# Designs tried in a protein design run: designed miniproteins, single chains, continued (2). Part 104

Each design is a single chain, and the fold is of that chain. pLDDT is the mean over its residues in the fold that is shown.

## One batch from the design tools (miniprotein)

Design m7831
Fold by ESMFold2-Fast:
Structure m7831 (fold): chain A 60 residues (1-60)
Amino acid sequence: RAYEAFVALSEGLRRIAEGVPLEEAARAIADRLGISVETARRALEAELQGHNGVSILVRA
């Protein structure tokens, strides 16, 4: 579970770095993990701010 969250979040961050909007990256993570888009967006924002976004996804 934690590993899947880490992979999804890492892929989302890579897509944002490539120019994909935050909303699109969050939607992809939400679809993959079966969580809300809002939770996925918070996790991405946490990582971009230097916090642990994986813990947000694991607790969702």
Scores: mean pLDDT 79

Design m7832
Fold by ESMFold2-Fast:
Parts: C-alpha cells; sequence; structure tokens
Structure m7832 (fold): chain A 70 residues (1-70)
C-alpha cells in the first residue's frame, strides 16, 4: 500500500504539488525556483520521496508515481 499523500511532510507535499503544477515533470532547478528554496534542499526532499516511492526519476526529471499515491 505504501505512503499516501496525507503521510507526507508539508515540504514533501509542496514538492509533489510543484511537480504536478509544472505539468507532471520537473527538474531539481525547476523545483528550487518554484518553491523558492536551494537545489540542495530540493535534492534532500526528492531523495526522501524516491525512498518512499512517491516520485520516480527519469534522467534529470522527476515525476509523481501516481500508482503509489492512489
Amino acid sequence: MGITYLDLTPEEKAVVDAIRKLGGKATEEQLAEALGISRATVRRIIDRLEEKGVIKREGDVYTVNAEAMK
């Protein structure tokens, strides 16, 4: 069953929402710009979301794993 959207921290929810608002795909740079935070902070949040199976990495872009968040 995995992690639901409600189990995410506010910062993790902000990253997921930013990816969705950017058309479902975003780079670390686009997320840093959209959220007003550093790329290093974005990377730490992304690493946690990948560990939880909430997002998927496709080269330099990240997408929301909709199957894990149903």
Scores: mean pLDDT 75

Design m7833
Fold by ESMFold2-Fast:
Structure m7833 (fold): chain A 78 residues (1-78)
Amino acid sequence: SKIDELVKEAKEAIENGDREKAIELLEELAKLFEKENPNASREKLEEIQREIIEFYEAIENDDKEKAIESLERLKEIA
């Protein structure tokens, strides 16, 4: 799926230290989640938003392990 491809590319960007590309791919993932889940509950949207925030915090702190963990949790929610 397109989600699986974007998650894989985002993980590779994180591992390579390409912060800008990782953020760009996460933004693309967020837009895709919105399009594929137009009837998502508020609770599901809040869960997605929480993982996105944790991803940004991990990237800012150079915590690659936590960034990848947040990305994998986002994939499971979608």
Scores: mean pLDDT 80

Design m7834
Fold by ESMFold2-Fast:
Structure m7834 (fold): chain A 60 residues (1-60)
Amino acid sequence: EEEERIKKFAESAAKAAENGYDLLEEQHGRTIPADERQALVDKARKSGEEAEKEFIEREK
């Protein structure tokens, strides 16, 4: 239950980061190296997991 909620939020955060980087690349005409971009998306996913965990704890 909580694990599913955390995973959904984390994936949403990762997707938002992907969209944000796509927009930044388009706006600036620059490409972020694939490995660096993946690391940034992974960081966003992890941050999303941590944020949702804290939010759930606050709800209790």
Scores: mean pLDDT 77

Design m7835
Fold by ESMFold2-Fast:
Parts: C-alpha cells; sequence; structure tokens
Structure m7835 (fold): chain A 70 residues (1-70)
C-alpha cells in the first residue's frame, strides 16, 4: 500500500511550496528553508500512517497541517 507515501509526499510538496514562497518574500536563508524541510520530513514520517486512516481526507489534512506549520 502506497497510501502513507502519498500522504507524506502531499505534506512535503505543500510545505515546500509554502516555505519557498515565504523565503522569497521574507528573505529567509537557504539554511533556514532546508532546516524547516527536514523537520517537516520527520513530521511526515511520524504522521503519514494516521492521516491515511482519515480516508481521502488524509491528503487534505496533510496539506492543512503544512499550511499551519509554514
Amino acid sequence: AAEAERVREALLESYKALIDDEAKRNGWSKEEVEKRLKEMEEYAEKHAEPLVKARDGGIAGARQIAAELA
């Protein structure tokens, strides 16, 4: 089953897009962006399985979390 991987990808892609945009606007360093991405990758690994169990809402939930953490 690739459900956990799909949720993880959705979370990371959404978060990356959000923080890349914020970095451009606010002048964040590449190091800060990379640190935040690493933290989100660890978060996604821990939470992908529970989010998948929320059915199709799992992807939407992951994107909502990404938006809140950006």
Scores: mean pLDDT 69

Design m7836
Fold by ESMFold2-Fast:
Structure m7836 (fold): chain A 57 residues (1-57)
Amino acid sequence: AAPVSETRVVTLADGAALGAAIRAYTAELAARGWEVVGVTVEGALGEPLTATITAVR
């Protein structure tokens, strides 16, 4: 089959919760046969943090 890509965006106010969500989602993607190729986190101190996770299979 042709390679496919998936991108997920997660926004949370707490950095520790965001880190836990990123770890949980990357583990779920790996269990589903996806390879995580990028994770970026954006946000300012005191603002909600947004993570963008990109995976391929």
Scores: mean pLDDT 76

Design m7837
Fold by ESMFold2-Fast:
Structure m7837 (fold): chain A 61 residues (1-61)
Amino acid sequence: MKQEAREKALEHERLAKEALAAGDTGAAVEHLGKAGHYYLQAGDDEKAERAFREAERLSAS
């Protein structure tokens, strides 16, 4: 169960990086938010906080 959540978090981090490389900041913010929620489900609060902070940083610019 937690392993599946972590795998989904990693996939959304990858999709966020691809979106940023393509210049799609909105998609990157959405994927980083989803990655953060999946990291919370996996019990990885530190990675969740980093993902949420990066999403907030991108959405503020």
Scores: mean pLDDT 84

Design m7838
Fold by ESMFold2-Fast:
Structure m7838 (fold): chain A 99 residues (1-99)
Amino acid sequence: MTLTGAIAMLLKAIALSVSSEEERERLAREVIEDVREMIEELLTLDEDPGDPREGPGPAVSAEEAVEVAKRALEILEKYAPESLHEEVEEAKKELEEIA
């Protein structure tokens, strides 16, 4: 995961605390998708994904990516609409299995 991607995920989660109900649903869904995409990236690390590296841009370690995702999901537990609580809990369980 890139540093920019990790920051974007966390900022979306923080934005839920100041957003309208409609914006909270949209932002929460985007954060859940960002977390799931990160989990998929971590699961494929041993296979060397074959993607060309864009160069030595700022990146986060797997441990840092997991920590950012955990914090984002904790914010979602507090501010996400009730309709997404099950998806948040599922994402947390998936993250725990790789942490």
Scores: mean pLDDT 71

Design m7839
Fold by ESMFold2-Fast:
Structure m7839 (fold): chain A 85 residues (1-85)
Amino acid sequence: TAAAIAALKAAIAANPNDAAAYLNLGVALLAAGNYAAAIAAFKKAIALAGSTDAFAYFNLAIALNNLGDAASALAQFNAALAALA
């Protein structure tokens, strides 16, 4: 919801290194159809939490595919599968 996105942005402003807040922001933006902003949030979550978060990579792939970037989506899907291994 718009209220959830606003609350998550406020949480990030208070703690800009909160990987979980960026992950939750990405999910909320993806649900809202704001794919470009969701991509930015998921990339930040991955950068802060490290490259082993399969959930972040999978949702990043979904956002990229919805934006029309099928090649980048496939790369992130493969990263998600690698993180599960």
Scores: mean pLDDT 80

Design m7840
Fold by ESMFold2-Fast:
Structure m7840 (fold): chain A 78 residues (1-78)
Amino acid sequence: EADLERIAQAAKDSAERYLKEGNLREAGISYAGLAAVYDALGRKDEAQKWLEKAKELIGPEEAERAYQRTKAEIDALR
């Protein structure tokens, strides 16, 4: 759990950095990954909020792909 919280913070920091740089695609991918980490932590409301933010930046299809990719990576570590 502590590792997932650290990964969530790193993903949030990366997304904020990409937004400041104007890299909306990487920011959206980072938010989708953040949503997958919060889902793994059981924080469903936060997972949904960050996934919606990713969809706003990169569209629902790309956001869902990034979310599922990160979810599969997390599930492989359990």
Scores: mean pLDDT 82

Design m7841
Fold by ESMFold2-Fast:
Structure m7841 (fold): chain A 76 residues (1-76)
Amino acid sequence: MEEAEKLASEAVAATMEVERALIELGRDKEATEFVNKSFKEITELLYNKDVEGLQKFTEQLEKEAAALRAEAEAAA
């Protein structure tokens, strides 16, 4: 139970990093849509106590954040 809650917290943090990078790129509408979609997925995975799904989703979000961060730095 604690592991799923920790992973969900990490997924939320990664989602917020993606949002920040999208906003920095001027993609505010995409940032809003991404946050809504991501939070729905995190909620469903947490409700089902899918630790493996939460871990994979968090890893995907962290990779997306890193890619968007690199894009923002290249665009600056």
Scores: mean pLDDT 83

Design m7842
Fold by ESMFold2-Fast:
Structure m7842 (fold): chain A 80 residues (1-80)
Amino acid sequence: REEEAERLLEKLEEWARTQKDPRVRNAVMTAGLLAARGIRRGESRQAILDKVRARMRSLKSMISEEQLQAIEAKVAELLG
């Protein structure tokens, strides 16, 4: 629902502000927007995470695997 999507985005925006690397901040926001869209569309947790992981893999040349995994884990945590 929209409230769940807004709550997830707010928490990810807060977490993004703690990241010093602007590339990491942009990746967090990209993941957040994908997850929020999935929530609004009624997609399953698995479907949302699969889309987030696919997008994060496209950023592997710019961001370390450890940072990408941290973003994926944060999205999974906030989705429950």
Scores: mean pLDDT 84

Design m7843
Fold by ESMFold2-Fast:
Structure m7843 (fold): chain A 57 residues (1-57)
Amino acid sequence: SDAIIERATEIARELLEQGLSEEEAKEIVVEWLEAQGYSRETAVTIAEMALAKLKGL
C-alpha cells in the first residue's frame, strides 16, 4: 500500500522543516516504522522512498 510511504513522507518533511538533517529524519522514520511492525530492512526501504519523494525522485 502506498499509504505508508505517503505517511512516512509527511513525517520526514515535518522533521526536515524542524531543522533535522536528512540522516536524522531517516533514522526517526525507520524507528517509527519498526514500531508499526515493519522489519528494519523494510523500514529503511520505505524511509528511503519517502526521502526520494521529497527530492522529487
Scores: mean pLDDT 85

Design m7844
Fold by ESMFold2-Fast:
Structure m7844 (fold): chain A 81 residues (1-81)
Amino acid sequence: ALKEGEELYKQGKYQEAVAKYGEALGEDPNNYRAWNKLGEALFALGRYGGAATAYEKALALDPNFEEAKANLAKVKAALGE
């Protein structure tokens, strides 16, 4: 599911990528990388609030995940925060 979501994301199929990342997180909800990838797909769809929540979930699981920190900063800037 995670790899399938990544391939869909690379193809610009962001809604389908969200569904596959959701499936991966249903199997392993502690996968902080899958939360970050879900956030990236939601950000690509302009769903900034959902993206922020996904990045915050990734950081709750791994507070030192620099990619999710950078992504959260970008989404907060997009929200005017």
Scores: mean pLDDT 84

Design m7845
Fold by ESMFold2-Fast:
Structure m7845 (fold): chain A 94 residues (1-94)
Amino acid sequence: MKEKLLKKLEELEEKIKEDPNDGQSWINLGNVYLLLGDYDKAIEYYKKAIEASKDNPILKSYALSNLGTVYGLKGDYEKADELGKESVKLLQSV
């Protein structure tokens, strides 16, 4: 529900302000914007999640997979496929 997404957004923005290296909160921000249909903000926050998750291959894999989903929704199937393959390879390397 949109109202619950907006409340979750407020909560996540506070968490990020306190800990900008919280990769999970950046993924969750990207997910909220994706559900709101704001693909550009979803891309921005998933990219931040990848940066915050550099030392966590599982979180980085999830951020890459979600970023690929957004590119696919925007019609960039080449980029979506590339990111999906990178996500799978990273997860398999763990």
Scores: mean pLDDT 83

Design m7847
Fold by ESMFold2-Fast:
Structure m7847 (fold): chain A 59 residues (1-59)
Amino acid sequence: MKEELEELIKLAKEAYSKKDYETAAIHYRNAAKLAQQLGDTDSAVELYQLALEAEKLAA
């Protein structure tokens, strides 16, 4: 599960660097959900905020 979280964050960062903000937002949102399931509420909030910022850039 933690390895899946790290992979989702990596995919989000790669998408963001390519200016694919829609894909970055999806991966950050999925990472936030996984972090919350793992009980890491602080990381979940941070990742969710990154997803919202990416969604704003995609619009």
Scores: mean pLDDT 84

Design m7849
Fold by ESMFold2-Fast:
Structure m7849 (fold): chain A 92 residues (1-92)
Amino acid sequence: MAEELKKNAETGIKNIEETIKWIEEARERGELPEELAERLIEALEKAKKLYEEALKAAEKGDAEKAKKLIEEAERLIHEAILELREELEAAL
């Protein structure tokens, strides 16, 4: 269980970093408003910090704390993705 929580947190961090790069590239191409891009990056960086805290909790054997932090990080990512989808739909 702790091993799976560690992998989940590490995967979450990697996915956030890749998503931030995608957002930055889309902003450079003029496909996203700068204000939206900055807001999404801020939300994703907050989620990344939660995954980093979850990784530390899992390393200490606190599986319950790690799970709650991962769930909170996933919630923030979900909200950020929904905001991105809505803005892209409006731009079409």
Scores: mean pLDDT 81

Design m7850
Fold by ESMFold2-Fast:
Structure m7850 (fold): chain A 62 residues (1-62)
Amino acid sequence: DKILEEAKKKFQELAEKDPELAKKFLELGKKGKLEEAIELAVNEGGMSEEEAKALAEDAAKL
């Protein structure tokens, strides 16, 4: 899935620049708070809504 691959690449860059933001995103995803995780990644992580959604759904499987 190209969208998820691009999202993971951007998330890795985000985790290097702002590890606390990346941690908060994963915690929201794992708790099933997908809308909050998507909003965080789009507004503060510089991701598209499609990329943020793919990544949040992937995190929810953890």
Scores: mean pLDDT 79

Design m7851
Fold by ESMFold2-Fast:
Structure m7851 (fold): chain A 55 residues (1-55)
Amino acid sequence: LPALSEEERLRVIRAVGRALETVGPIEAMRRAAEELAPTDPALSERVRAAVERST
């Protein structure tokens, strides 16, 4: 996700990492976006948009 700051990228990586233990990578990205929505809705929307472009 080239438009992310380093801090935003780390938040996404952590959320995706947790989900990857239970689901595949695309679904993990979707779950990461949902997890980020309450604390960082702008970052959540950007992650969701990136998943849609990749699918």
Scores: mean pLDDT 71

Design m7852
Fold by ESMFold2-Fast:
Structure m7852 (fold): chain A 53 residues (1-53)
Amino acid sequence: GPSAAELAQLAAIREAARRAAEGVGKVLGLDEKTTEKLAEMLYEIEVEAYARS
């Protein structure tokens, strides 16, 4: 299973994705639902990139 360090890194990626989505949402005037969906998509992309490192 994932180590404590891997779980901490995944939590950090999720937080970074959320902040990035909030920033984009503010600039583009996206609604809360669209911003939340963007955060999830960014999280999935970053997790895949991290898994390849």
Scores: mean pLDDT 82

Design m7853
Fold by ESMFold2-Fast:
Structure m7853 (fold): chain A 88 residues (1-88)
Amino acid sequence: ALSEAEKLLAQGRRAFDEGKYEEARALYEKALALDPEYAVAWLELGDVYYAQGKYEEALEYYEKALELDPEYEAAKVAKEEVEKEIEE
């Protein structure tokens, strides 16, 4: 069975895919309230901020995901892409 945090992450992903960024943010924040070490949820919260053009906040969340999992390739790629947006 999925944990409550994993269920909230799945709901957040669905909201994100539907362009419901505020709903996705709230769901990811609830997942992180249950499991603060959930690196995937930190990455996906960063993706919400990135989609809204909030690149500095997205960078902070991607860095948190990498702090928790330094080998997390998706977070490394996301950090590189958001740094390009900030440096332009």
Scores: mean pLDDT 87

Design m7854
Fold by ESMFold2-Fast:
Structure m7854 (fold): chain A 71 residues (1-71)
Amino acid sequence: SRVEELLEALARRVAELLAAGAPLAEIDAVVEEGRARLTAALAAEGVPDAEAIATAIGEAVRAAARRALAA
């Protein structure tokens, strides 16, 4: 599904940025872009509360990235 493709792309891109030592601001920008794309894909598939779900996913990804940088 488009949602699965976007989730995989977001996870891979965040992992690449973490490996490259990218600043948190760049990671946050990529997560925000991914959140917007996920919102559109979820809404297109008829998922209720698409924006809230995409926001929760984005927050989880940002939290995981911050934990990885702290290790």
Scores: mean pLDDT 85

Design m7855
Fold by ESMFold2-Fast:
Structure m7855 (fold): chain A 60 residues (1-60)
Amino acid sequence: MDEAKQKLVQGQNARQNGDYDKAIEYFEQARRLALEAGDERLAEAAERNLEKTREEQRKS
C-alpha cells in the first residue's frame, strides 16, 4: 500500500475518534508523501481533509 494513502486513512481514523491533533499530523504527512511521489490528486485529497479537520477542531 502507498505510504501516503496509509497516512490519509490514519488521519481519517484519528478524526473519527476526535483526535484532531493526530489527524492533522497524519494529513500533513499524507500531503508531504503524496507530493514527493508526484501524486497531485492524493496531495489535494490530503489538503482538503486537513482543512476540514482544522475547521472541525475550531468548532469543537
Scores: mean pLDDT 83

Design m7856
Fold by ESMFold2-Fast:
Structure m7856 (fold): chain A 68 residues (1-68)
Amino acid sequence: MSPEEVQRAARALVEGLDYYEETGDREAALEIMIAGGFSEEVARAALELYERTGDKTAAAALGVLQAL
């Protein structure tokens, strides 16, 4: 995966996490992440990490690593 692809994927995950933080809608947040190219399983893992840590960057990084 190119650095630009990694950054774009990370942005999609962060966008989904931002939406979840604002609305509390887990299903809509997962749909945003899946639309970014991730499986539901990977998207859920990233969301769960964010819920535990509050760190969107760490959650996005986990999602990208699991998608590789």
Scores: mean pLDDT 75

Design m7857
Fold by ESMFold2-Fast:
Structure m7857 (fold): chain A 74 residues (1-74)
Amino acid sequence: MIEELLKEAFKYAEEALEAAKKGDLEKTKEYGKKAIELIEKAVLMGQPNTPKELYEALKEVKEKVEEAIKIAKE
């Protein structure tokens, strides 16, 4: 269900950030990819009437994954 995909997407985004803090770039990218795939699936399942809140969640997940990758590369 969309709610499960959304919950898992944020969980993987948080795990990507945790891996980034440990300096693990490979795991950061792996968890980040999973987070983005899950949120994109949630958006697709909501079509054609996907609510604005779900597009905002997509943006937030992508931004957190980008931040995590930057932290891991630092």
Scores: mean pLDDT 81

Design m7858
Fold by ESMFold2-Fast:
Structure m7858 (fold): chain A 56 residues (1-56)
Amino acid sequence: GKVPSIVTTGEDLPDVRVYMDVSGSAQERIESAAASAEANSGAGAAVRAKLEAALA
């Protein structure tokens, strides 16, 4: 689980749930970018790690 330490579960509050959905979209973007890098240069793992560090 890669949940931000300052964000609650999101089950109790609709606003928090909306923020969690946005965080999920960011995770999809990371995976898409990593897949593209892997296909082009085999650097998917490195790109994924850098994007994860940027979000953390």
Scores: mean pLDDT 58

Design m7859
Fold by ESMFold2-Fast:
Structure m7859 (fold): chain A 91 residues (1-91)
Amino acid sequence: RRARRRQRVRFSPELKELLKEVGITEDEVTLGQALLAIREYVRKHGLVDPEDPRVVDARGTKLGEILGRDRFDLSDEDAIEEAVLKHTEPV
């Protein structure tokens, strides 16, 4: 898991646009940095469910479109990694 988080990945144009909103301007970053950036995006746009702060409601947002899901658990890092990896390209 830690080794995978250090893996450098290149993103689709859609994911690059989202990551630039939270300060990632590089074409290649580690998977761990991408996951942190997604959490920053959630915080910046106030996507956390007020009734359960572990759950994110991304319906109608760029993040929901990119991840292909409307609701997800921020603590389920593996599910988020799998969704993000669908938007990465080999370096």
Scores: mean pLDDT 72

Design m7860
Fold by ESMFold2-Fast:
Structure m7860 (fold): chain A 68 residues (1-68)
Amino acid sequence: SHETMDKVEMEVLAYAYRLAEDPSLSPEEIRERALELARQLTEKAGLSEEEKEDVLRRVERGLDQLLA
């Protein structure tokens, strides 16, 4: 559902924001960890392939803004 996709996006980006507070982590490592969490959460949520792709696209956009 769109509500489930929104919750996953928000959770992943909140995680990325927390990681960004750690000066020992590179932007590349933050991106990799956030995308790994996105994959795990979309899988657990039982989202369709189209919904998973949409969530990953939204997360990538949010990461681009955070890590710019």
Scores: mean pLDDT 87

Design m7861
Fold by ESMFold2-Fast:
Structure m7861 (fold): chain A 91 residues (1-91)
Amino acid sequence: SRAEAIALARRFADLVAELLADDPDLFDAILAQVGRLVEAVLSRAPEAEIDELIAELRRLVAEAASRLPPEDAERLRAAVEAFIAELRALA
C-alpha cells in the first residue's frame, strides 16, 4: 500500500539523516532517488525503469558509504537493501 511504502521510505530517510548529517547534498540526492523509486513502484512502472532507479539508489548509497566509518557504512548498505526488498514485496 502507499502508506506502507511511505513508512518504509521514512524509516530509511531517518537513518540516512542520522548518518549523513555532515553531507546535506548527498542526503538530498538519496532522498530524491528514494522518492522516485517509491512513485515508480506505486505507479507500477516497467520493471526495467524500477531496476534503473534501484541501481542509481545503490550507486548513491555506495558513494555515501565510502565517506562513512566502516560500521556506519555497513548499517547504511544493510538498510538500503532491506528498504529495496521490503518496497519490492509491496509491488
Scores: mean pLDDT 88

Design m7862
Fold by ESMFold2-Fast:
Structure m7862 (fold): chain A 70 residues (1-70)
Amino acid sequence: MRLSSEQRGRLVQLAHSFVHPSPAQLEAAGRALLDARDPEEAVRAIAEQLPELTEEQRERLLEEARRLAE
């Protein structure tokens, strides 16, 4: 899955709404998304940069990532 810059921004902003990370953490999460090939890899990449995400919040991110991949 090749996400556009805008689509990566949407996933990072959704994660931000859950855990309120620093700008540096948001940048790191966005960069990690560049190598994601599927929605599951995208959510894993975000979760590695934002470990405060709950399981429920990760499920919400996975739903959005799948929607963006369609």
Scores: mean pLDDT 75

Design m7863
Fold by ESMFold2-Fast:
Structure m7863 (fold): chain A 62 residues (1-62)
Amino acid sequence: SNEEAKKLIEELIKKGYSPEEIVEEMKKRGFSDEQIKAAVLELLREGKISADLATEILSLVA
């Protein structure tokens, strides 16, 4: 779900994962590029991640 994707991204950020490592782990857990993109955009709208980090992750997903 989108909420599961958002929670995982936040957890990986807290653990110090790079944008590339976040995308790799999300895909390993079965999330698609579109699901990752949707979760990142929602976290950005909620102010839970920086614009710079969001831009880097989005550049790695189609």
Scores: mean pLDDT 88

Design m7864
Fold by ESMFold2-Fast:
Structure m7864 (fold): chain A 73 residues (1-73)
Amino acid sequence: SDAERAAALASLSPTEVAVLRLLREAGRPLSVAEIAEALGVSPATVSRALRRLVAEGLAVRQPDGRYALAPAV
């Protein structure tokens, strides 16, 4: 639900929020390297953020290793 999604978003770190926002604005799957360059953070930091976002159901890993926003209506 939107309320459940909002609660998950409220629990995210600033880096996790920035990654999620970037994926939304890009409107396409992004690699760890692309996200790291865009946000000015290390690939390791991005990888940790993406693991949390996938665990929360907010992002999905594509077969090619890129990440995208989880499907929303």
Scores: mean pLDDT 81

Design m7865
Fold by ESMFold2-Fast:
Structure m7865 (fold): chain A 100 residues (1-100)
Amino acid sequence: MAEEYLKKGREYMVKGDYDKAIEYFEKAIELDPENAEAWLNLGSAYLAKGDFEKAIEYFEKAIKIDPKNWKAWLLLSQAYEMLGEKDKAEEYRKKAKENR
């Protein structure tokens, strides 16, 4: 079930095995594509790998499902900051505060 795959993905995130974490988060999404937490965790794994563009794509998916998830807005802000997109980073940081 999706929750079991999310738990396994998080275990691999803690171990620093981001490729295995991604595999489990993708399995969670395959079972439940409306699971905002799965998209958030998938984005976080790509952020940890330095793939900021994929991280942004997956955080945007999480926000579309749950726009009140302040963590998704905060992580989206951090990903844009890593890309040097300061104006977007500040915009999404404000969104994170509004939804906290």
Scores: mean pLDDT 86

Design m7866
Fold by ESMFold2-Fast:
Structure m7866 (fold): chain A 67 residues (1-67)
Amino acid sequence: SLDEAVELAKQGKFKEALEILKKLGYSEKEAAEVLGKRLNAPVGAVRKAIRTGNAKELDELTVKAVL
């Protein structure tokens, strides 16, 4: 479910969250936008990190968004 994907993303498990959203019919862009809104994180940064597969950038941006 969408809520399950959001819970996984809050735990830093963005790959697992993306897989759940893709199974629900979301594109990578739509998944990033939904996760960005639910986590109150920069959507553009989340989208780029997902597309490049660069978890390192995602972690750095998430830390800045929480601070």
Scores: mean pLDDT 68

Design m7867
Fold by ESMFold2-Fast:
Structure m7867 (fold): chain A 91 residues (1-91)
Amino acid sequence: MEEVDRLVDELEEYLKKVYGLTITPEAREVIREALREFLEKHPDATLQELRRIAQRIVEKLVEMAEKNGKKEITAEDAQKAIDEVRRELEK
């Protein structure tokens, strides 16, 4: 749980510093819940594997924001990015 919260904080800082993107509190919760679910399904997953998943989510969020000229990521945006990452992981 604490590791997930730290990873979400790192993701939020990275988006802000590198891309000038902010996330809403609701989007933050969507991302946090998704990372928690990944960890619950894969309890033996390393922090490195969890960071890899977070990195894929970041890539999808940046792609969506740039395509739509957005500076803020909403819960709906976060959910769409997570759904795409989940589809990629099942292949």
Scores: mean pLDDT 81

Design m7868
Fold by ESMFold2-Fast:
Structure m7868 (fold): chain A 58 residues (1-58)
Amino acid sequence: TPVQREVDRLLEEIERLHRQQEEAEAAGDEERVRELSRRIDELVRELVRLLEEQRALS
């Protein structure tokens, strides 16, 4: 479904950002870690919203 494709896309983006956050943490770049954490939080909120929409369609 279109919702499932968007969920998959968000999960891939979140995974990429987590890897970037791990690299930033290893580099001691606290500012970048905070920026990535904020973006991950935003995508997670969108993911939760889409999962709720998918559940409502079931």
Scores: mean pLDDT 83

